# Designed miniproteins, single chains, part 72

Each design is a single chain, and the fold is of that chain. pLDDT is the mean over its residues in the fold that is shown.

## One batch from the design tools (miniprotein)

Design m2488
Fold by ESMFold2-Fast:
Structure m2488 (fold): chain A 103 residues (1-103)
Amino acid sequence: PPPLSSHVTESAPVRVEAGENKTLTFPVTDAPISSVDFLVELTLPDGVTRLLGRIWKDGTVTIDPDVADHLTLSADLKNNTVTATITNAPAELAGEYRIRALR
């Protein structure tokens, strides 16, 4: 993937512990949100990466049903910003969260 200054890329990882609330904000630079899909990924302590949700370039949001009560995704097309909010994380979803753009 290209550097942050040229294209959309992944966010810095955010650690989420059981019972925490966290907000991941991903400003999209040098590309409109309508041109890329965004993935929300969780890396567990054992190194396994799980796909939790996706914001499609058409504005459709897909969230894993097992996490839909704990994960909200939003895209602001006007301000080119993607936000993922994790609420009251269950223990099995504690780990490092990232938002990643698909180019």
Scores: mean pLDDT 72

Design m2489
Fold by ESMFold2-Fast:
Structure m2489 (fold): chain A 71 residues (1-71)
Amino acid sequence: MKEEVARLLREAADRVEKGMSPIEALRPLVKAAEQSKEAYDAAVEATRISKEIDDPEEFARRLRELAEKYA
């Protein structure tokens, strides 16, 4: 599961950089959170970051940093 969480976070970062909203970009990770504690913890942290960072590029960078924790 940890590798899958890292992949979902990197995909979310790519989606944000392509102009997708944080809510839409994080949707696959939020769905995974229903079946996995690791995904739940990652989704909570990613949502917290989205509330503190308005810049899409900075948000994407933070999601990639978070992904390294699960890689």
Scores: mean pLDDT 83

Design m2490
Fold by ESMFold2-Fast:
Structure m2490 (fold): chain A 74 residues (1-74)
Amino acid sequence: SLTPEQIELGRQQELVRRALARLLAENGGAMPRDELLARLVERTGLSRAVVERSLALMEAAGIVRVEDGLVRLA
């Protein structure tokens, strides 16, 4: 079974994923990584470290692609 910490990490991941999908849609499907991270922090209220971790997990899961500092949905 998942720990409370693992459940909270999953909740944060889902929040970042939804905000990311909306931001990419609003910006023609792609954004510079640093701009996207700043906007995700602004929209979610989560720390930059949490948002960066969430983006890395989404890249590892094949949800997004990051190439030359540019982020897109996979």
Scores: mean pLDDT 86

Design m2491
Fold by ESMFold2-Fast:
Structure m2491 (fold): chain A 71 residues (1-71)
Amino acid sequence: GHMMQEDQRMADEMRGHLRGKIDHDRELLPSADPREQEVLRRRIAHYDGMLAMPTQQLADEWRRRQEIAAR
Protein backbone atom coordinates (compact mmCIF):
# COMPACT_ATOMS: atom_id res chain seq x y z
CA GLY A 1 0.00 0.00 0.00
CA HIS A 2 0.98 3.65 -0.30
CA MET A 3 2.86 5.16 2.62
CA MET A 4 0.50 7.95 3.74
CA GLN A 5 3.48 10.00 4.99
CA GLU A 6 5.23 9.90 1.57
CA ASP A 7 1.98 10.75 -0.29
CA GLN A 8 1.44 13.70 2.08
CA ARG A 9 5.02 14.93 1.47
CA MET A 10 4.64 14.65 -2.34
CA ALA A 11 1.23 16.36 -2.25
CA ASP A 12 2.62 19.20 -0.08
CA GLU A 13 5.50 19.69 -2.57
CA MET A 14 2.95 19.84 -5.43
CA ARG A 15 0.77 22.32 -3.48
CA GLY A 16 3.82 24.51 -2.81
CA HIS A 17 4.75 24.39 -6.50
CA LEU A 18 1.17 25.30 -7.57
CA ARG A 19 0.94 28.19 -5.06
CA GLY A 20 4.29 29.50 -6.32
CA LYS A 21 2.98 29.36 -9.91
CA ILE A 22 -0.24 31.18 -8.92
CA ASP A 23 1.67 33.91 -7.01
CA HIS A 24 4.09 34.41 -9.92
CA ASP A 25 1.25 34.65 -12.47
CA ARG A 26 -0.67 37.10 -10.23
CA GLU A 27 2.43 39.34 -10.04
CA LEU A 28 2.64 39.33 -13.86
CA LEU A 29 -1.03 40.32 -14.38
CA PRO A 30 -0.75 44.13 -13.84
CA SER A 31 2.07 44.49 -16.43
CA ALA A 32 0.77 41.97 -19.01
CA ASP A 33 -1.10 42.89 -22.19
CA PRO A 34 -4.82 41.91 -22.41
CA ARG A 35 -4.12 38.63 -24.27
CA GLU A 36 -1.41 37.61 -21.78
CA GLN A 37 -3.76 38.57 -18.89
CA GLU A 38 -6.39 36.16 -20.28
CA VAL A 39 -3.81 33.34 -20.51
CA LEU A 40 -2.55 34.10 -16.97
CA ARG A 41 -6.12 34.13 -15.55
CA ARG A 42 -6.92 30.76 -17.18
CA ARG A 43 -3.64 29.29 -15.89
CA ILE A 44 -4.31 30.61 -12.35
CA ALA A 45 -7.81 29.05 -12.45
CA HIS A 46 -6.31 25.72 -13.59
CA TYR A 47 -3.71 25.70 -10.75
CA ASP A 48 -6.36 26.75 -8.20
CA GLY A 49 -8.51 23.81 -9.34
CA MET A 50 -5.55 21.46 -8.91
CA LEU A 51 -5.06 22.67 -5.30
CA ALA A 52 -8.55 21.26 -4.53
CA MET A 53 -7.48 17.75 -5.63
CA PRO A 54 -7.18 14.94 -3.04
CA THR A 55 -3.73 14.32 -1.52
CA GLN A 56 -3.28 11.03 -3.42
CA GLN A 57 -3.96 12.68 -6.82
CA LEU A 58 -1.54 15.55 -6.08
CA ALA A 59 1.12 13.05 -4.94
CA ASP A 60 0.64 11.04 -8.18
CA GLU A 61 0.89 14.25 -10.27
CA TRP A 62 4.11 15.28 -8.46
CA ARG A 63 5.63 11.83 -9.10
CA ARG A 64 4.60 12.02 -12.79
CA ARG A 65 6.23 15.45 -13.16
CA GLN A 66 9.45 14.23 -11.52
CA GLU A 67 9.57 11.26 -13.94
CA ILE A 68 9.12 13.58 -16.96
CA ALA A 69 11.81 15.99 -15.64
CA ALA A 70 14.28 13.07 -15.25
CA ARG A 71 13.98 12.45 -19.02
Scores: mean pLDDT 83

Design m2492
Fold by ESMFold2-Fast:
Structure m2492 (fold): chain A 77 residues (1-77)
Amino acid sequence: SVKERLAKAYREMAEKIKESKDMEEVEMLVSQALDIEKELGLKEHAEKLEELLKMPQDEEFKEKAAKTLEEIAKELE
């Protein structure tokens, strides 16, 4: 299903975020997930990602970004 493929994509994004040394890449991945959620009309997930992007761009943001994408992926299954 589309949701299962999306969940897999978000888990892959979360792993990339964890491994990334570039905060611009982390922001880009979160923004891509936000755009997908908005296009699909998943407002609650979009709001979580928007709140995440308002955080200071540091290690805590990176950890929370990965966790949030993993949580959204689990909710889609």
Scores: mean pLDDT 83

Design m2493
Fold by ESMFold2-Fast:
Structure m2493 (fold): chain A 57 residues (1-57)
Amino acid sequence: MTLTSEVVAPASDAERARDEMLAALREVFPGAEVVDERVTPLPGGLARVTLTLAVPP
């Protein structure tokens, strides 16, 4: 099973936002592995961080 999750944060904080989102997802899905990661620049110095996770059966 795959899940996609997104968060918007200041570009300078994108790594922190990614780590916090991943930690929260792993609380619900302890075996989840990141299979895709994307950072999209947004206006105003923001970034969208998109994680796609594979959850084992």
Scores: mean pLDDT 83

Design m2494
Fold by ESMFold2-Fast:
Parts: sequence; C-alpha cells; structure tokens
Structure m2494 (fold): chain A 68 residues (1-68)
Amino acid sequence: EAEELARKAERLSAQLYTAGEIAKIAGDDETAEWLYKRSKEFEKAAELARKGDVKKAQELIEQVLKEL
C-alpha cells in the first residue's frame, strides 16, 4: 500500500516534470513553473508514503490531481 502509493506519486511527478521541461523548451515559462510545482507536490506525497503517513500521502495526491 505505502510502496504502491509512493511509486504512483513518483511516476506522476516524473510525468509532470517531463511536461514542464517540454514547456520550458517551447518558451512557456509560466506553464513550466506550474507543472514543476505540481511535480514537487507529488514528490512530497511519495516521501510521506515512504515515512508511513499513507493517509496524508493519499490526500495530497488527490488534491494535486484535482488541480490538474
């Protein structure tokens, strides 16, 4: 459960970071910054899951997904 949540958050973080890099290359700094911020929030969720705070990790993942 915690491991699965951490892996999910890590994958989402990587996807958004890649999208941010693409936006940055395209000259869209505002979109890149927005995507990087969401990527970092998923990274925090993975860290929470690994520390055993599964509920906070789940809540953060759902909150960030709603912002997308």
Scores: mean pLDDT 83

Design m2495
Fold by ESMFold2-Fast:
Structure m2495 (fold): chain A 69 residues (1-69)
Amino acid sequence: SLEKKLAEILAQAAASDAELPPAEQLARGLEAVKVALILEENPELLEKLKKEKITEAEKIKEFIKEFLK
């Protein structure tokens, strides 16, 4: 579900940025939220991500950039 994908994105952002200063952690969290909102506005994008089994936050972000060109 979309909710699970959002949770995966947020969890990966938190895990990868655990050692960063609080301000930078917040900035990374904001990027994850922006990606989540884009996926909510573009359900066809989410379906493509499911078919290609893309689960890594950075790969999801790159895929979205390519789709929105």
Scores: mean pLDDT 64

Design m2496
Fold by ESMFold2-Fast:
Structure m2496 (fold): chain A 76 residues (1-76)
Amino acid sequence: SLAEQMKKAAKEWIEDIKKRYPDLSPEQQKIAEQMIELLQKALESEDLREMILLVSSATVYRMKLWVLEKIEEKES
């Protein structure tokens, strides 16, 4: 099902974030924690619409993390 595929993707995304987490700056870690929280809520959801909205919100935080990584890289 679509829900099952989304949950698998969210779980893999959480594991990828956790693997990178120790190498992130404190400010980047804060954004990563927000992403993990949203993705964990998506995994616990039984409503497909809620799951889609939570994953979409996590994607926005992914973009914020990417922008912050580029800013901090240039400030170094």
Scores: mean pLDDT 85

Design m2497
Fold by ESMFold2-Fast:
Structure m2497 (fold): chain A 77 residues (1-77)
Amino acid sequence: PAELPEEMTVDEAIAWLDDAIAWIRAARDAGRLPADLADRSIAALERVRATLSSLPPGTISREEFRALLDAAADAVE
């Protein structure tokens, strides 16, 4: 996935998550990531995606996006 900009649209954040999920799935299928780690990471990213999809159109800061990623990671532990 590309590096996070300081500010992005909700649609751009969702696109970044879709790219990240696709990359993790590809790495798992290639044997580069353990399945358990990949599946947990995908679950966390899908949770963030669901949250973003419920928001009205607008922008999100990199700090807010990272906070959502951290909260989702904690929730799937």
Scores: mean pLDDT 79

Design m2498
Fold by ESMFold2-Fast:
Structure m2498 (fold): chain A 79 residues (1-79)
Amino acid sequence: GSAAASAAASAVHDSVTLGLTSKEELARAIGSAIEQAGGSVPASADPETVREELLRLIEEGGISGGVRAALERGVKLLS
């Protein structure tokens, strides 16, 4: 839902601000934020899996332009 999307967007922003460069560290941070917000994240939390969840949240809709932009940035960082 929107709570998971907002949490993911905040995690992407925070990860970039903190200078996380590893795709695995990014995926773990974003995946953890989604899980804590009540979203669904596969147990592996690998970059591809988290990227697919971000794409699903974008397609689900009901998000602001700012949240969407942050999720799209996260997808690019995990690609």
Scores: mean pLDDT 79

Design m2499
Fold by ESMFold2-Fast:
Structure m2499 (fold): chain A 70 residues (1-70)
Amino acid sequence: MKLEQAKKLIDFAVDRIIELLKEGKITYEQAKKQLLEFIDKVADIYGLSPEEKEQLRKEALEKLDKAVEE
């Protein structure tokens, strides 16, 4: 379904951003900005509600933060 597809796509993007961050190619602030912009685009494309978009943003940032902390 649309929400599940959006979540999978965002999870894939988070993993890619984490890889770039660990390689030292981007900063944490750049990673956060890129993720939020990507989530906004995905939410718009899939026609997600503001509540679903906010949930995806929180989950993505949580995953990023946990990966940075190891």
Scores: mean pLDDT 81

Design m2500
Fold by ESMFold2-Fast:
Structure m2500 (fold): chain A 96 residues (1-96)
Amino acid sequence: HMTKEEAEKFAEEIVKEIKKLPKEDQLLTIEYTKKVLELIKENKYEEAEKLLEEIEDKISSGVYVFVDGLYKYAKANPQAIEPILKALEKLEEELK
């Protein structure tokens, strides 16, 4: 359980941590996290878990830890999904 304000604060802190990754890994983290969070938003948990399994060997461990961590966090805190997606979209525009 968390408030919208707490969810927004969490999203901003996550963006700060993602910014510590190389630019390519930041973009991959944004891409796969957005895909996983959209699946959770649609209650497609099995598809989200399959995606995580498929990417585990295809991306760096740093990227995987963020995508997996945010999947688990969003599953426990669905109210964080929209703030995280918004923060990631803003970061994606900054990286162009």
Scores: mean pLDDT 83

Design m2501
Fold by ESMFold2-Fast:
Structure m2501 (fold): chain A 85 residues (1-85)
Amino acid sequence: SADREAAEKAAEQIAEWLKEKVGAERIEYKIRHVTGGEFAVEFILEKDGERYTYSARIVIKDGKVVKAVVGGNESGELWEVPIEP
């Protein structure tokens, strides 16, 4: 699916953005289709031997990302991430 491919590319961009933003050594993520053009991504970041989790919501319309928001589950931090096509 074009929407799935767009969401996977967005998840990769969010992973790179988070790794740089929080200074993590490692990042892993899992993407899940929720409904329609909506996807959820769970990120696990490793920094200084500790693990931190982040959740993202990605919304695709007409094969394009219209919303990409990520939040820190432990910190309550919230960011809108710019996604390149």
Scores: mean pLDDT 84

Design m2502
Fold by ESMFold2-Fast:
Structure m2502 (fold): chain A 100 residues (1-100)
Amino acid sequence: SVRDEIIALLEELTAGLLSLIEDEAIRERIRQVTEEAKARIRAATTPEELEAVVLETLGRLGQLLREAEKRGLPQEKIDQAEKLLKQFYVESFELIDRLR
């Protein structure tokens, strides 16, 4: 299903972010955001609700990436994390568009 495919993409994004970020407080918050997003994706009944969850999740993960940057995450790892976030955005929206 499209929901299961978006959840798989989110799990790939989360694994990628956790491979780049060693700060355990930020890692825990990434895991929390991911679990909340998975629950919301499973509950979503419309493409608009799926888009809203994806955008909110990207916003929250983006804020955590900025926090990691302030705590000394190197620019190379920030650039890699931003590419992972962008890829998740593109692929998730392509999947959601197929429901229209």
Scores: mean pLDDT 91

Design m2503
Fold by ESMFold2-Fast:
Structure m2503 (fold): chain A 57 residues (1-57)
Amino acid sequence: MKIKKEDAKIDPISGKPLENPVQLLPSGTVISLEDAIKLGTTDPITGQKIEGIQPIE
């Protein structure tokens, strides 16, 4: 999955600017690392199981 850079600028969970952005796989949702740690095993945006977390630099 590919997300536009502008669409990935703000964390959809908190509504704040992304800090240490990570991509949830396979859903492709981009969130802050702090929020990713709090989510556990399921992406709340898509409802998909989180199979992996990939840092975005």
Scores: mean pLDDT 69

Design m2504
Fold by ESMFold2-Fast:
Order: structure tokens, then sequence, then C-alpha cells
Structure m2504 (fold): chain A 89 residues (1-89)
């Protein structure tokens, strides 16, 4: 697992804060900035989120799950549905 920078950690905190406050537009903006800073494509974010859901424990994997939840990206739709089904239980 690659360590993330202080800037990436700050963006992750802002993403979680915006999600907790129900600020969907801000959450999506922070998620996009995080993907840019991490150099991750939507497909790569989806893969990291799926690995976390299948028993991963990485902070990056948890962050990927949060990004999928707030990002309106067609390639992530199946992963987002899987997350929604898990959270509904």
Amino acid sequence: EEPWSEEEEKLAIELFRAMAEGKEEEAEEYAKKLMEKLGLSPEEVGELAEEYLEGGSSGLGLLAVQIVMVTDEPVLEPVKKKIDEILAK
C-alpha cells in the first residue's frame, strides 16, 4: 500500500466532512480532487473499493469506497450498487 501525502489526507478529511454534512456537490468536488492527486482513474478507484469490500483493511481502500459513493460515474455504478446493498443491511 502506497502512503499518501498530507495534502491527500486533508482532501480525504474534507470529503468525509462534506459527506457527513450532506453536501453532495462539495463531496463530489473533493472526491475528484483526490482522484487527480492520487493519479487514479475511475476504474482504478472501483478496483480499490471492491478489494476493500472483499476483506481489505487499507485506508486507501476505504477512501476509494467513499469516492465511489459520491461520484456520479457510469463505470462505478456496479460498485456503488454493491456498497448501497451492504449499507442497507
Scores: mean pLDDT 75

Design m2505
Fold by ESMFold2-Fast:
Structure m2505 (fold): chain A 93 residues (1-93)
Amino acid sequence: RPASREELQKRLEELEERVEENPDDVEALLERGLLAAALGEYELALEDFKRALEVAGEDDAITLFNLGAVLQKLGKQEEAQAYFAKANAIEAA
């Protein structure tokens, strides 16, 4: 069942508290990024996905794809294509 906007906003607030207490919580960063993107907060989503990759110390195909999708929403097509290419290369390996 898809969550309502109110349910997503409440979850986002819970994740904001979690990230504030532990800024290196990769799972919280990824979930907050996904919820931010669902709510149209693409710049927050971009920051969270980038930080999650930095903290994890490795490229993750799903996160790279999500970064590309968010960059497309922000009108940054060239940057989006670079992340999609990286994601596809990882999946092909």
Scores: mean pLDDT 79

Design m2506
Fold by ESMFold2-Fast:
Structure m2506 (fold): chain A 100 residues (1-100)
Amino acid sequence: SSAQIEALRREALTLIGIAAQELRELAEKTGDPRLEEYARRLEELGRRLQAATSVAEMLAVIEETVRLLEELGREFPEYRAGFEALAARLREIAAQLQAL
């Protein structure tokens, strides 16, 4: 249903927002400009997800977000477990969207 799709969109947007906020906080703590760039990329993915007009577009953005979180885990192995947990939750949302 459209209500289920919108609930899944809101959940994914919340997870992306949490990831972006955590990266901004890490960037401030470490001074690493790569973290600020990754935060901006996550924020752009969030905007694209909010603007998505089809389930296919939502899935494409979620899949791109998962790939970016996996890239983050490789670049910052000390934070990998957190990024992998967020990626796993986004994959669960994608599976629920595909089942609709």
Scores: mean pLDDT 90

Design m2507
Fold by ESMFold2-Fast:
Structure m2507 (fold): chain A 96 residues (1-96)
Amino acid sequence: NLDAEAERLTQQLNDAIAEASTDPFARDVLIAMARMLSSVSKIASKRLTGKKKDISERISELSLEFVRAVEEGDVDRAKALAKQIAELLKELKLLE
């Protein structure tokens, strides 16, 4: 169930955001992982076409916005971006 996967990913990201707010090491790890997601999504988009390309590019963009929200300590914005990223990853899987 892709809805359950997206909800689980959103919850895991929310938990990571909470840890990052109090632990500098957790914040650095979360930022590094989000930067990796951005890079992987951008690389993937170069070999994709149509809606898959657009979604992959959007995941890359939102992942970098997520990095900024985490760096700024904007928990609400980081959570909103995490939900959007999880929804886009779900949409990308539906297009397989």
Scores: mean pLDDT 87

Design m2508
Fold by ESMFold2-Fast:
Parts: structure tokens; sequence; C-alpha cells
Structure m2508 (fold): chain A 67 residues (1-67)
């Protein structure tokens, strides 16, 4: 999951569009992360203020809590 989010950010950074099947996997990971953020009660504005590294670390922590 974290790897899919990181890969999605790399495509955005490079201005490239992933293949359709990979885009679907990335979008599903993004939606799942969004759900986890809402379940933890995190403010969207606070999350948006995080840099890429801080955001990826938060995603990793949330995914580990769900396990």
Amino acid sequence: MVELIEEGLEYIRNGEVPPEERLREIMEAVQRVGKLLKEEGLDEEEVAALDEEEFLELVRELVEKER
C-alpha cells in the first residue's frame, strides 16, 4: 500500500500517467488511505500541510495499525 502511494506520487512528480491497471491499483490505495485518515479523525487541512516524506510515514503508521 505505501509503495503504491509512493509510486503514484512519483508519476505526479514526473507528469506521467500510469498504465490503466496500475492507475486503478494506485487509486484504490489512495481511497483506502483516505478512509483510514477519516477513521483516525485526522483533519484534512493538517494532512495537506505534510510534506511527501511525512505523509508517507503517516500512511505507513496507519496501515500497520490496521494489521
Scores: mean pLDDT 74

Design m2509
Fold by ESMFold2-Fast:
Structure m2509 (fold): chain A 86 residues (1-86)
Amino acid sequence: DLLKKIKELLEKARESEIKEQVEIWQEILQLTLSLEEAVELSDEEAEELAKLAKPPMERIREYMLKHKVKTAEELLEALEKEEKEK
């Protein structure tokens, strides 16, 4: 059940620190690509996923802006570098 797994990962991402949140988000993106190919989501299911995804996505976007990066992968690298410099 890909939809259930994506929802569980989204909930986990909401409770996670930024680095873990970015890593979980990358996993969600891979699963979402599989979901789009395998199943047709109802409008209600798509809206529910969008609502669950919005908070972690907005936080990741804010950190991407702070670090002047354009991808989640670049953000992860920037966060790892910052951690080593502390």
Scores: mean pLDDT 74

Design m2510
Fold by ESMFold2-Fast:
Structure m2510 (fold): chain A 65 residues (1-65)
Amino acid sequence: TTSETADRILAIGEAIESGVVEKVEEKDGTLVFTLKENSEEAIRKAEEMKRRLEELGLKVEIRLP
């Protein structure tokens, strides 16, 4: 059973494991992922991750470097 806290932990873990996220921040209940680089591949991976996490009910924002 996935709690809100567990969902956030999974989100942060997935962001780190992706290799495309430089840092993760939380702002007003939204998880903000800042990317390491502005590449098509990094943006695509980040958007796929965002979509998956939003399906879990999380709020996610992707920021470019």
Scores: mean pLDDT 76

Design m2511
Fold by ESMFold2-Fast:
Structure m2511 (fold): chain A 83 residues (1-83)
Amino acid sequence: SPSVEERDRAVAAEIPEDLEEVIELIRKAKSLLEALGIAQAYFVKRDLKGAADQLMFEFVMKNIKTKEELIKLFKELYEKYAK
């Protein structure tokens, strides 16, 4: 069976560098948790670890239940941390 490291590499390899492409990937995710993982992996891939940590914190604290709420948070964190 694939190791955790093998799955993590496969996910990272599929994460696009373009913001619009990653947002579309989040929209196409099978679940909210998969969408969260994609958003987190994007920030990690771009060396925006502060954004990744804040995403996880805000996801729990704001009790995010929809992909639309997650995309809004993701865009806000990108604007805050990518500049």
Scores: mean pLDDT 78

Design m2512
Fold by ESMFold2-Fast:
Structure m2512 (fold): chain A 90 residues (1-90)
Amino acid sequence: GLGTYSQLPVQEVRVGEPVTLTATPAAPGAIASGRVEAYKDGELVASADIGPDGTATLTFTEAGTYDVTLTLTLDNGDVTIAGGVVVVRA
């Protein structure tokens, strides 16, 4: 089935500075698994697991604009997808 999509506010960080991203489930249920994936120029450059609290932390070592996708799978099989942008400055 199609998941619920949400848009995160733009995050701005410096190279080497941790950024914490939060995905909120669209439906009631416990988080069974989650993944954040960061893309630069359409290529996957970083990823991390999302914890049961819906958060993941990424650190970027190169300046640029990154598209991030956060996917949560709930214990009932429901999927929540959130998109965002991280601007990394030198």
Scores: mean pLDDT 78

Design m2513
Fold by ESMFold2-Fast:
Structure m2513 (fold): chain A 81 residues (1-81)
Amino acid sequence: MEEELKKRVEELREQAYEHVRLAAEHFRRGDLEAAEEHLRQAVDLEIERYGLLDPAGVEQTRKQLNEGLEERIRLLREELA
């Protein structure tokens, strides 16, 4: 059970990291919409991962990660303006 949890947590972490990498590539190409979509997907995967690690704290983690995401998107939009 714990080993299966560890594997799932690592899979979610790897998937989230890949979306962050793709977001950076799209941002470098000037594709802000695709970059934003990949960042949102990365945050959703991180929320799922934290839900597995701390089910009782997931609502607070969701709030913090979404607030961080919106701030990151705001900064990216300002940089391209």
Scores: mean pLDDT 81

Design m2514
Fold by ESMFold2-Fast:
Structure m2514 (fold): chain A 71 residues (1-71)
Amino acid sequence: SQAQQHLQLAQEHLKKAQEALEKGDVDTARKHIQQAADHITQAVLAGAPQSQLQDSLRQYLDLHRKVTEAL
């Protein structure tokens, strides 16, 4: 489904954001969390189950906080 595709893409971008942060590349991490946010939004609009959204949203919020603190 479109919801599952967007959840997968969100998870891939969240993983890349985490990897970039671990390397100190805050700009790359920020770009990936923006892509993850877009895909999470599309997953919500496509009717993704709340249980699957919760994990992606938690990871997004944690990474967003870390990027903001590193700016």
Scores: mean pLDDT 87

Design m2515
Fold by ESMFold2-Fast:
Structure m2515 (fold): chain A 79 residues (1-79)
Amino acid sequence: MTPQTQELKALLEELKKILNDESLSAEEKWEKVKAIIGRIRAILSTLSVEEIEADPELMAILREMEEVVKKIIEKIRKE
């Protein structure tokens, strides 16, 4: 596993924690999500599209991240 893939996996786990943390307000969740999205963008900018598509584990992590972010946004919109 590359250092980038390991960091993305750690960021995915942080997103899952934010999604399931009932103690956080909608505003606090959104601020944390924005910070994580910024870090994800920074990591992805170091990788080519070909490198991303060639790694099934990395692709799976990115797809799960998209789903978790969508769920967080939906939860924020309801609050």
Scores: mean pLDDT 80

Design m2516
Fold by ESMFold2-Fast:
Structure m2516 (fold): chain A 102 residues (1-102)
Amino acid sequence: AVTVRVEVAFSAAGQSARMEVVLDEANPSVRLTFEAESGTVSATVYNEADEVLASLTATGARSEIVVEISVEGDKVSVKLTARGDAGAETSASAEATFDKPP
C-alpha cells in the first residue's frame, strides 16, 4: 500500500489553494480543493476516463487540514480532517474501487 499524508496550516484568514495528487498514468487522480474563508475542503477521485468515482467534503476548517490518501490494489481511500476553533474537528472519508482491466 502507498499512503500520502498532507498537512496544511493557515497563517491568515481568506487563504485558498488547490492541490492535485496524480497517481501513475494507469491509476486514478485525486483532486483537492480548499477555501479557507468558508472552511470547506473537497476531495474528488477520478478514474482514467476522468469520470468521478467518489467525492467528499469536510467543513469547519479554520487552522489546519489533514488529508490522507491510501492506495491498495484496486482501491483508493481518502480521509479529510478539518480542524476548527477550540479543538473542534470534522472528518469525512470515502473509498473508491477501480474497474478491472478488460
Scores: mean pLDDT 63

Design m2517
Fold by ESMFold2-Fast:
Structure m2517 (fold): chain A 58 residues (1-58)
Amino acid sequence: SERLLRALEADKDGDGTLSLETLRKLGFKDADELDTDGDGTVSVDQFVAWYGRRHPSR
């Protein structure tokens, strides 16, 4: 999925985290539920797992 790839490319810090602001701009508003700490970031692993559950492969 191109959207997932774009989200992963947005990890400019290279520390395995994604900004919620960037995810919202890419159309992942529901990803706000992954930010339980309120720090405005989501781990790449957590996001990939969440995306896989919402868009499972055949």
Scores: mean pLDDT 69

Design m2518
Fold by ESMFold2-Fast:
Structure m2518 (fold): chain A 74 residues (1-74)
Amino acid sequence: MEITPEQRREMKAQIAQMVARAEAERGSIAREDLVREAAERLGISRATASRLVDELVAEGVLLEDAEGHLRLAR
């Protein structure tokens, strides 16, 4: 399963939108729930979804707390 740089950028944008929605609806999203939702909605493996989440945290787009909950960095 080959992910192009363009697809990777699109997927990361969609994951950020998922976090934004979850944050608005319920304050934050657990990492496991986000990885599962992203994998299901984007048609990718949970391993790939987890790596994209890690990249978004490393890039400062997402913030992960000590409990493993994610929200948009602001």
Scores: mean pLDDT 82

Design m2519
Fold by ESMFold2-Fast:
Structure m2519 (fold): chain A 59 residues (1-59)
Amino acid sequence: MLKESSAPATVSRFDGETLAEVETRPLSEAEREALRRHADVNLELGLLTEEQAEALKAV
């Protein structure tokens, strides 16, 4: 038995993940454009690296 205080939260998310996976939808073009712009702004501010910004744009 591992430490009680270190119980994994993933078990509690099992039911939510089942429903979320069934309801998973692609983002609309407007939402993707907003996300890409947000990533670009954060990259310009130096809050993100180029790789992180590209990863966000790939959503």
Scores: mean pLDDT 60

Design m2520
Fold by ESMFold2-Fast:
Structure m2520 (fold): chain A 65 residues (1-65)
Amino acid sequence: ALGPLGRIVLGELKRDYGLSDEELAELARLAAARDLEGIVARLQSRGMSPAAARSVAEALIAGVV
């Protein structure tokens, strides 16, 4: 499951990028699976740059407890 830091990252994605609760739940599942490339691909499909998507993916995976 995502710890407090991972939940903060999801909250920022909802606020700053307008991701839906369903999209946030999918990102949380990918993070629990440690699927960095899956998260990066999903975020890039929503208009994130490759560098920003990788940084967010690393933060989400690091937030898994």
Scores: mean pLDDT 82

Design m2521
Fold by ESMFold2-Fast:
Structure m2521 (fold): chain A 101 residues (1-101)
Amino acid sequence: HMHEKLEELIEEAEEAIKKGDLEKAIEIFEEIVELVEEHSITEEQAKRILEVADKLPLSSEQISRLIAAVLVATTAHSLGLETVADLTSERSGERLRELLA
């Protein structure tokens, strides 16, 4: 369900940028960042989100927050986790140890 919402928001942000509605694009982008901070995302979704960010007049703090969120969310996905919170669990530590053994 969250995957569908994220995809929809990315498409809406891309459309807002195409129309020159930067205010709406920034508002949608803030929602995208909130979802990325809580859920795992695919590498393809990460690339699209970063392409959207490159087209927006974001502050250095907003860019840093996004980059950190994307790195954590894509790491969660690569480990087969559904949420960012799962990365900090003892189970995630065991899984990472198994993959690196």
Scores: mean pLDDT 76

Design m2522
Fold by ESMFold2-Fast:
Structure m2522 (fold): chain A 71 residues (1-71)
Amino acid sequence: MKTLEELLKELEEIRDELRARYPDSPAAQQRVSLIDEAIEKAKKGEITREEAERIVQSYRDWLAELDARAA
């Protein structure tokens, strides 16, 4: 099972992918900002591993939907 540190690494990767692939998308830029807030809260100990895992999954699902719509 993934640690909180591994989940934060995944959030950083998702953020970087959104910035690289969808730089002109307002929806993607808003999600980037929300990911940055989630990372900041996790560094302050304000979210649990389970919450981080749920957040990662929700952004992965959204990114997969964007990829499906862009195809």
Scores: mean pLDDT 79

Design m2523
Fold by ESMFold2-Fast:
Structure m2523 (fold): chain A 81 residues (1-81)
Amino acid sequence: MLPEPLSAEELAEALRRAVAAGRVDMSDAELEEAVAEILAQYDEMPPTGIFGATLTLRALLAGLSDEEIKALHAEAQRLLA
């Protein structure tokens, strides 16, 4: 089952939690820009891309490293191929 794509509010909350956890260092403006970019990708992307983005954000909330996030993203793309 493909995970449901995150709303703008959920994406903003996920990124704020990543910043608070020290996983990502970004300003409020950069966070707003990142949310807008992810949402634009949702509109243009096949379901595969939406799944990968959602999995990556959930992994950030779980406190995974950048390398672990990259591995999960690659695995998600492989499973949908």
Scores: mean pLDDT 59

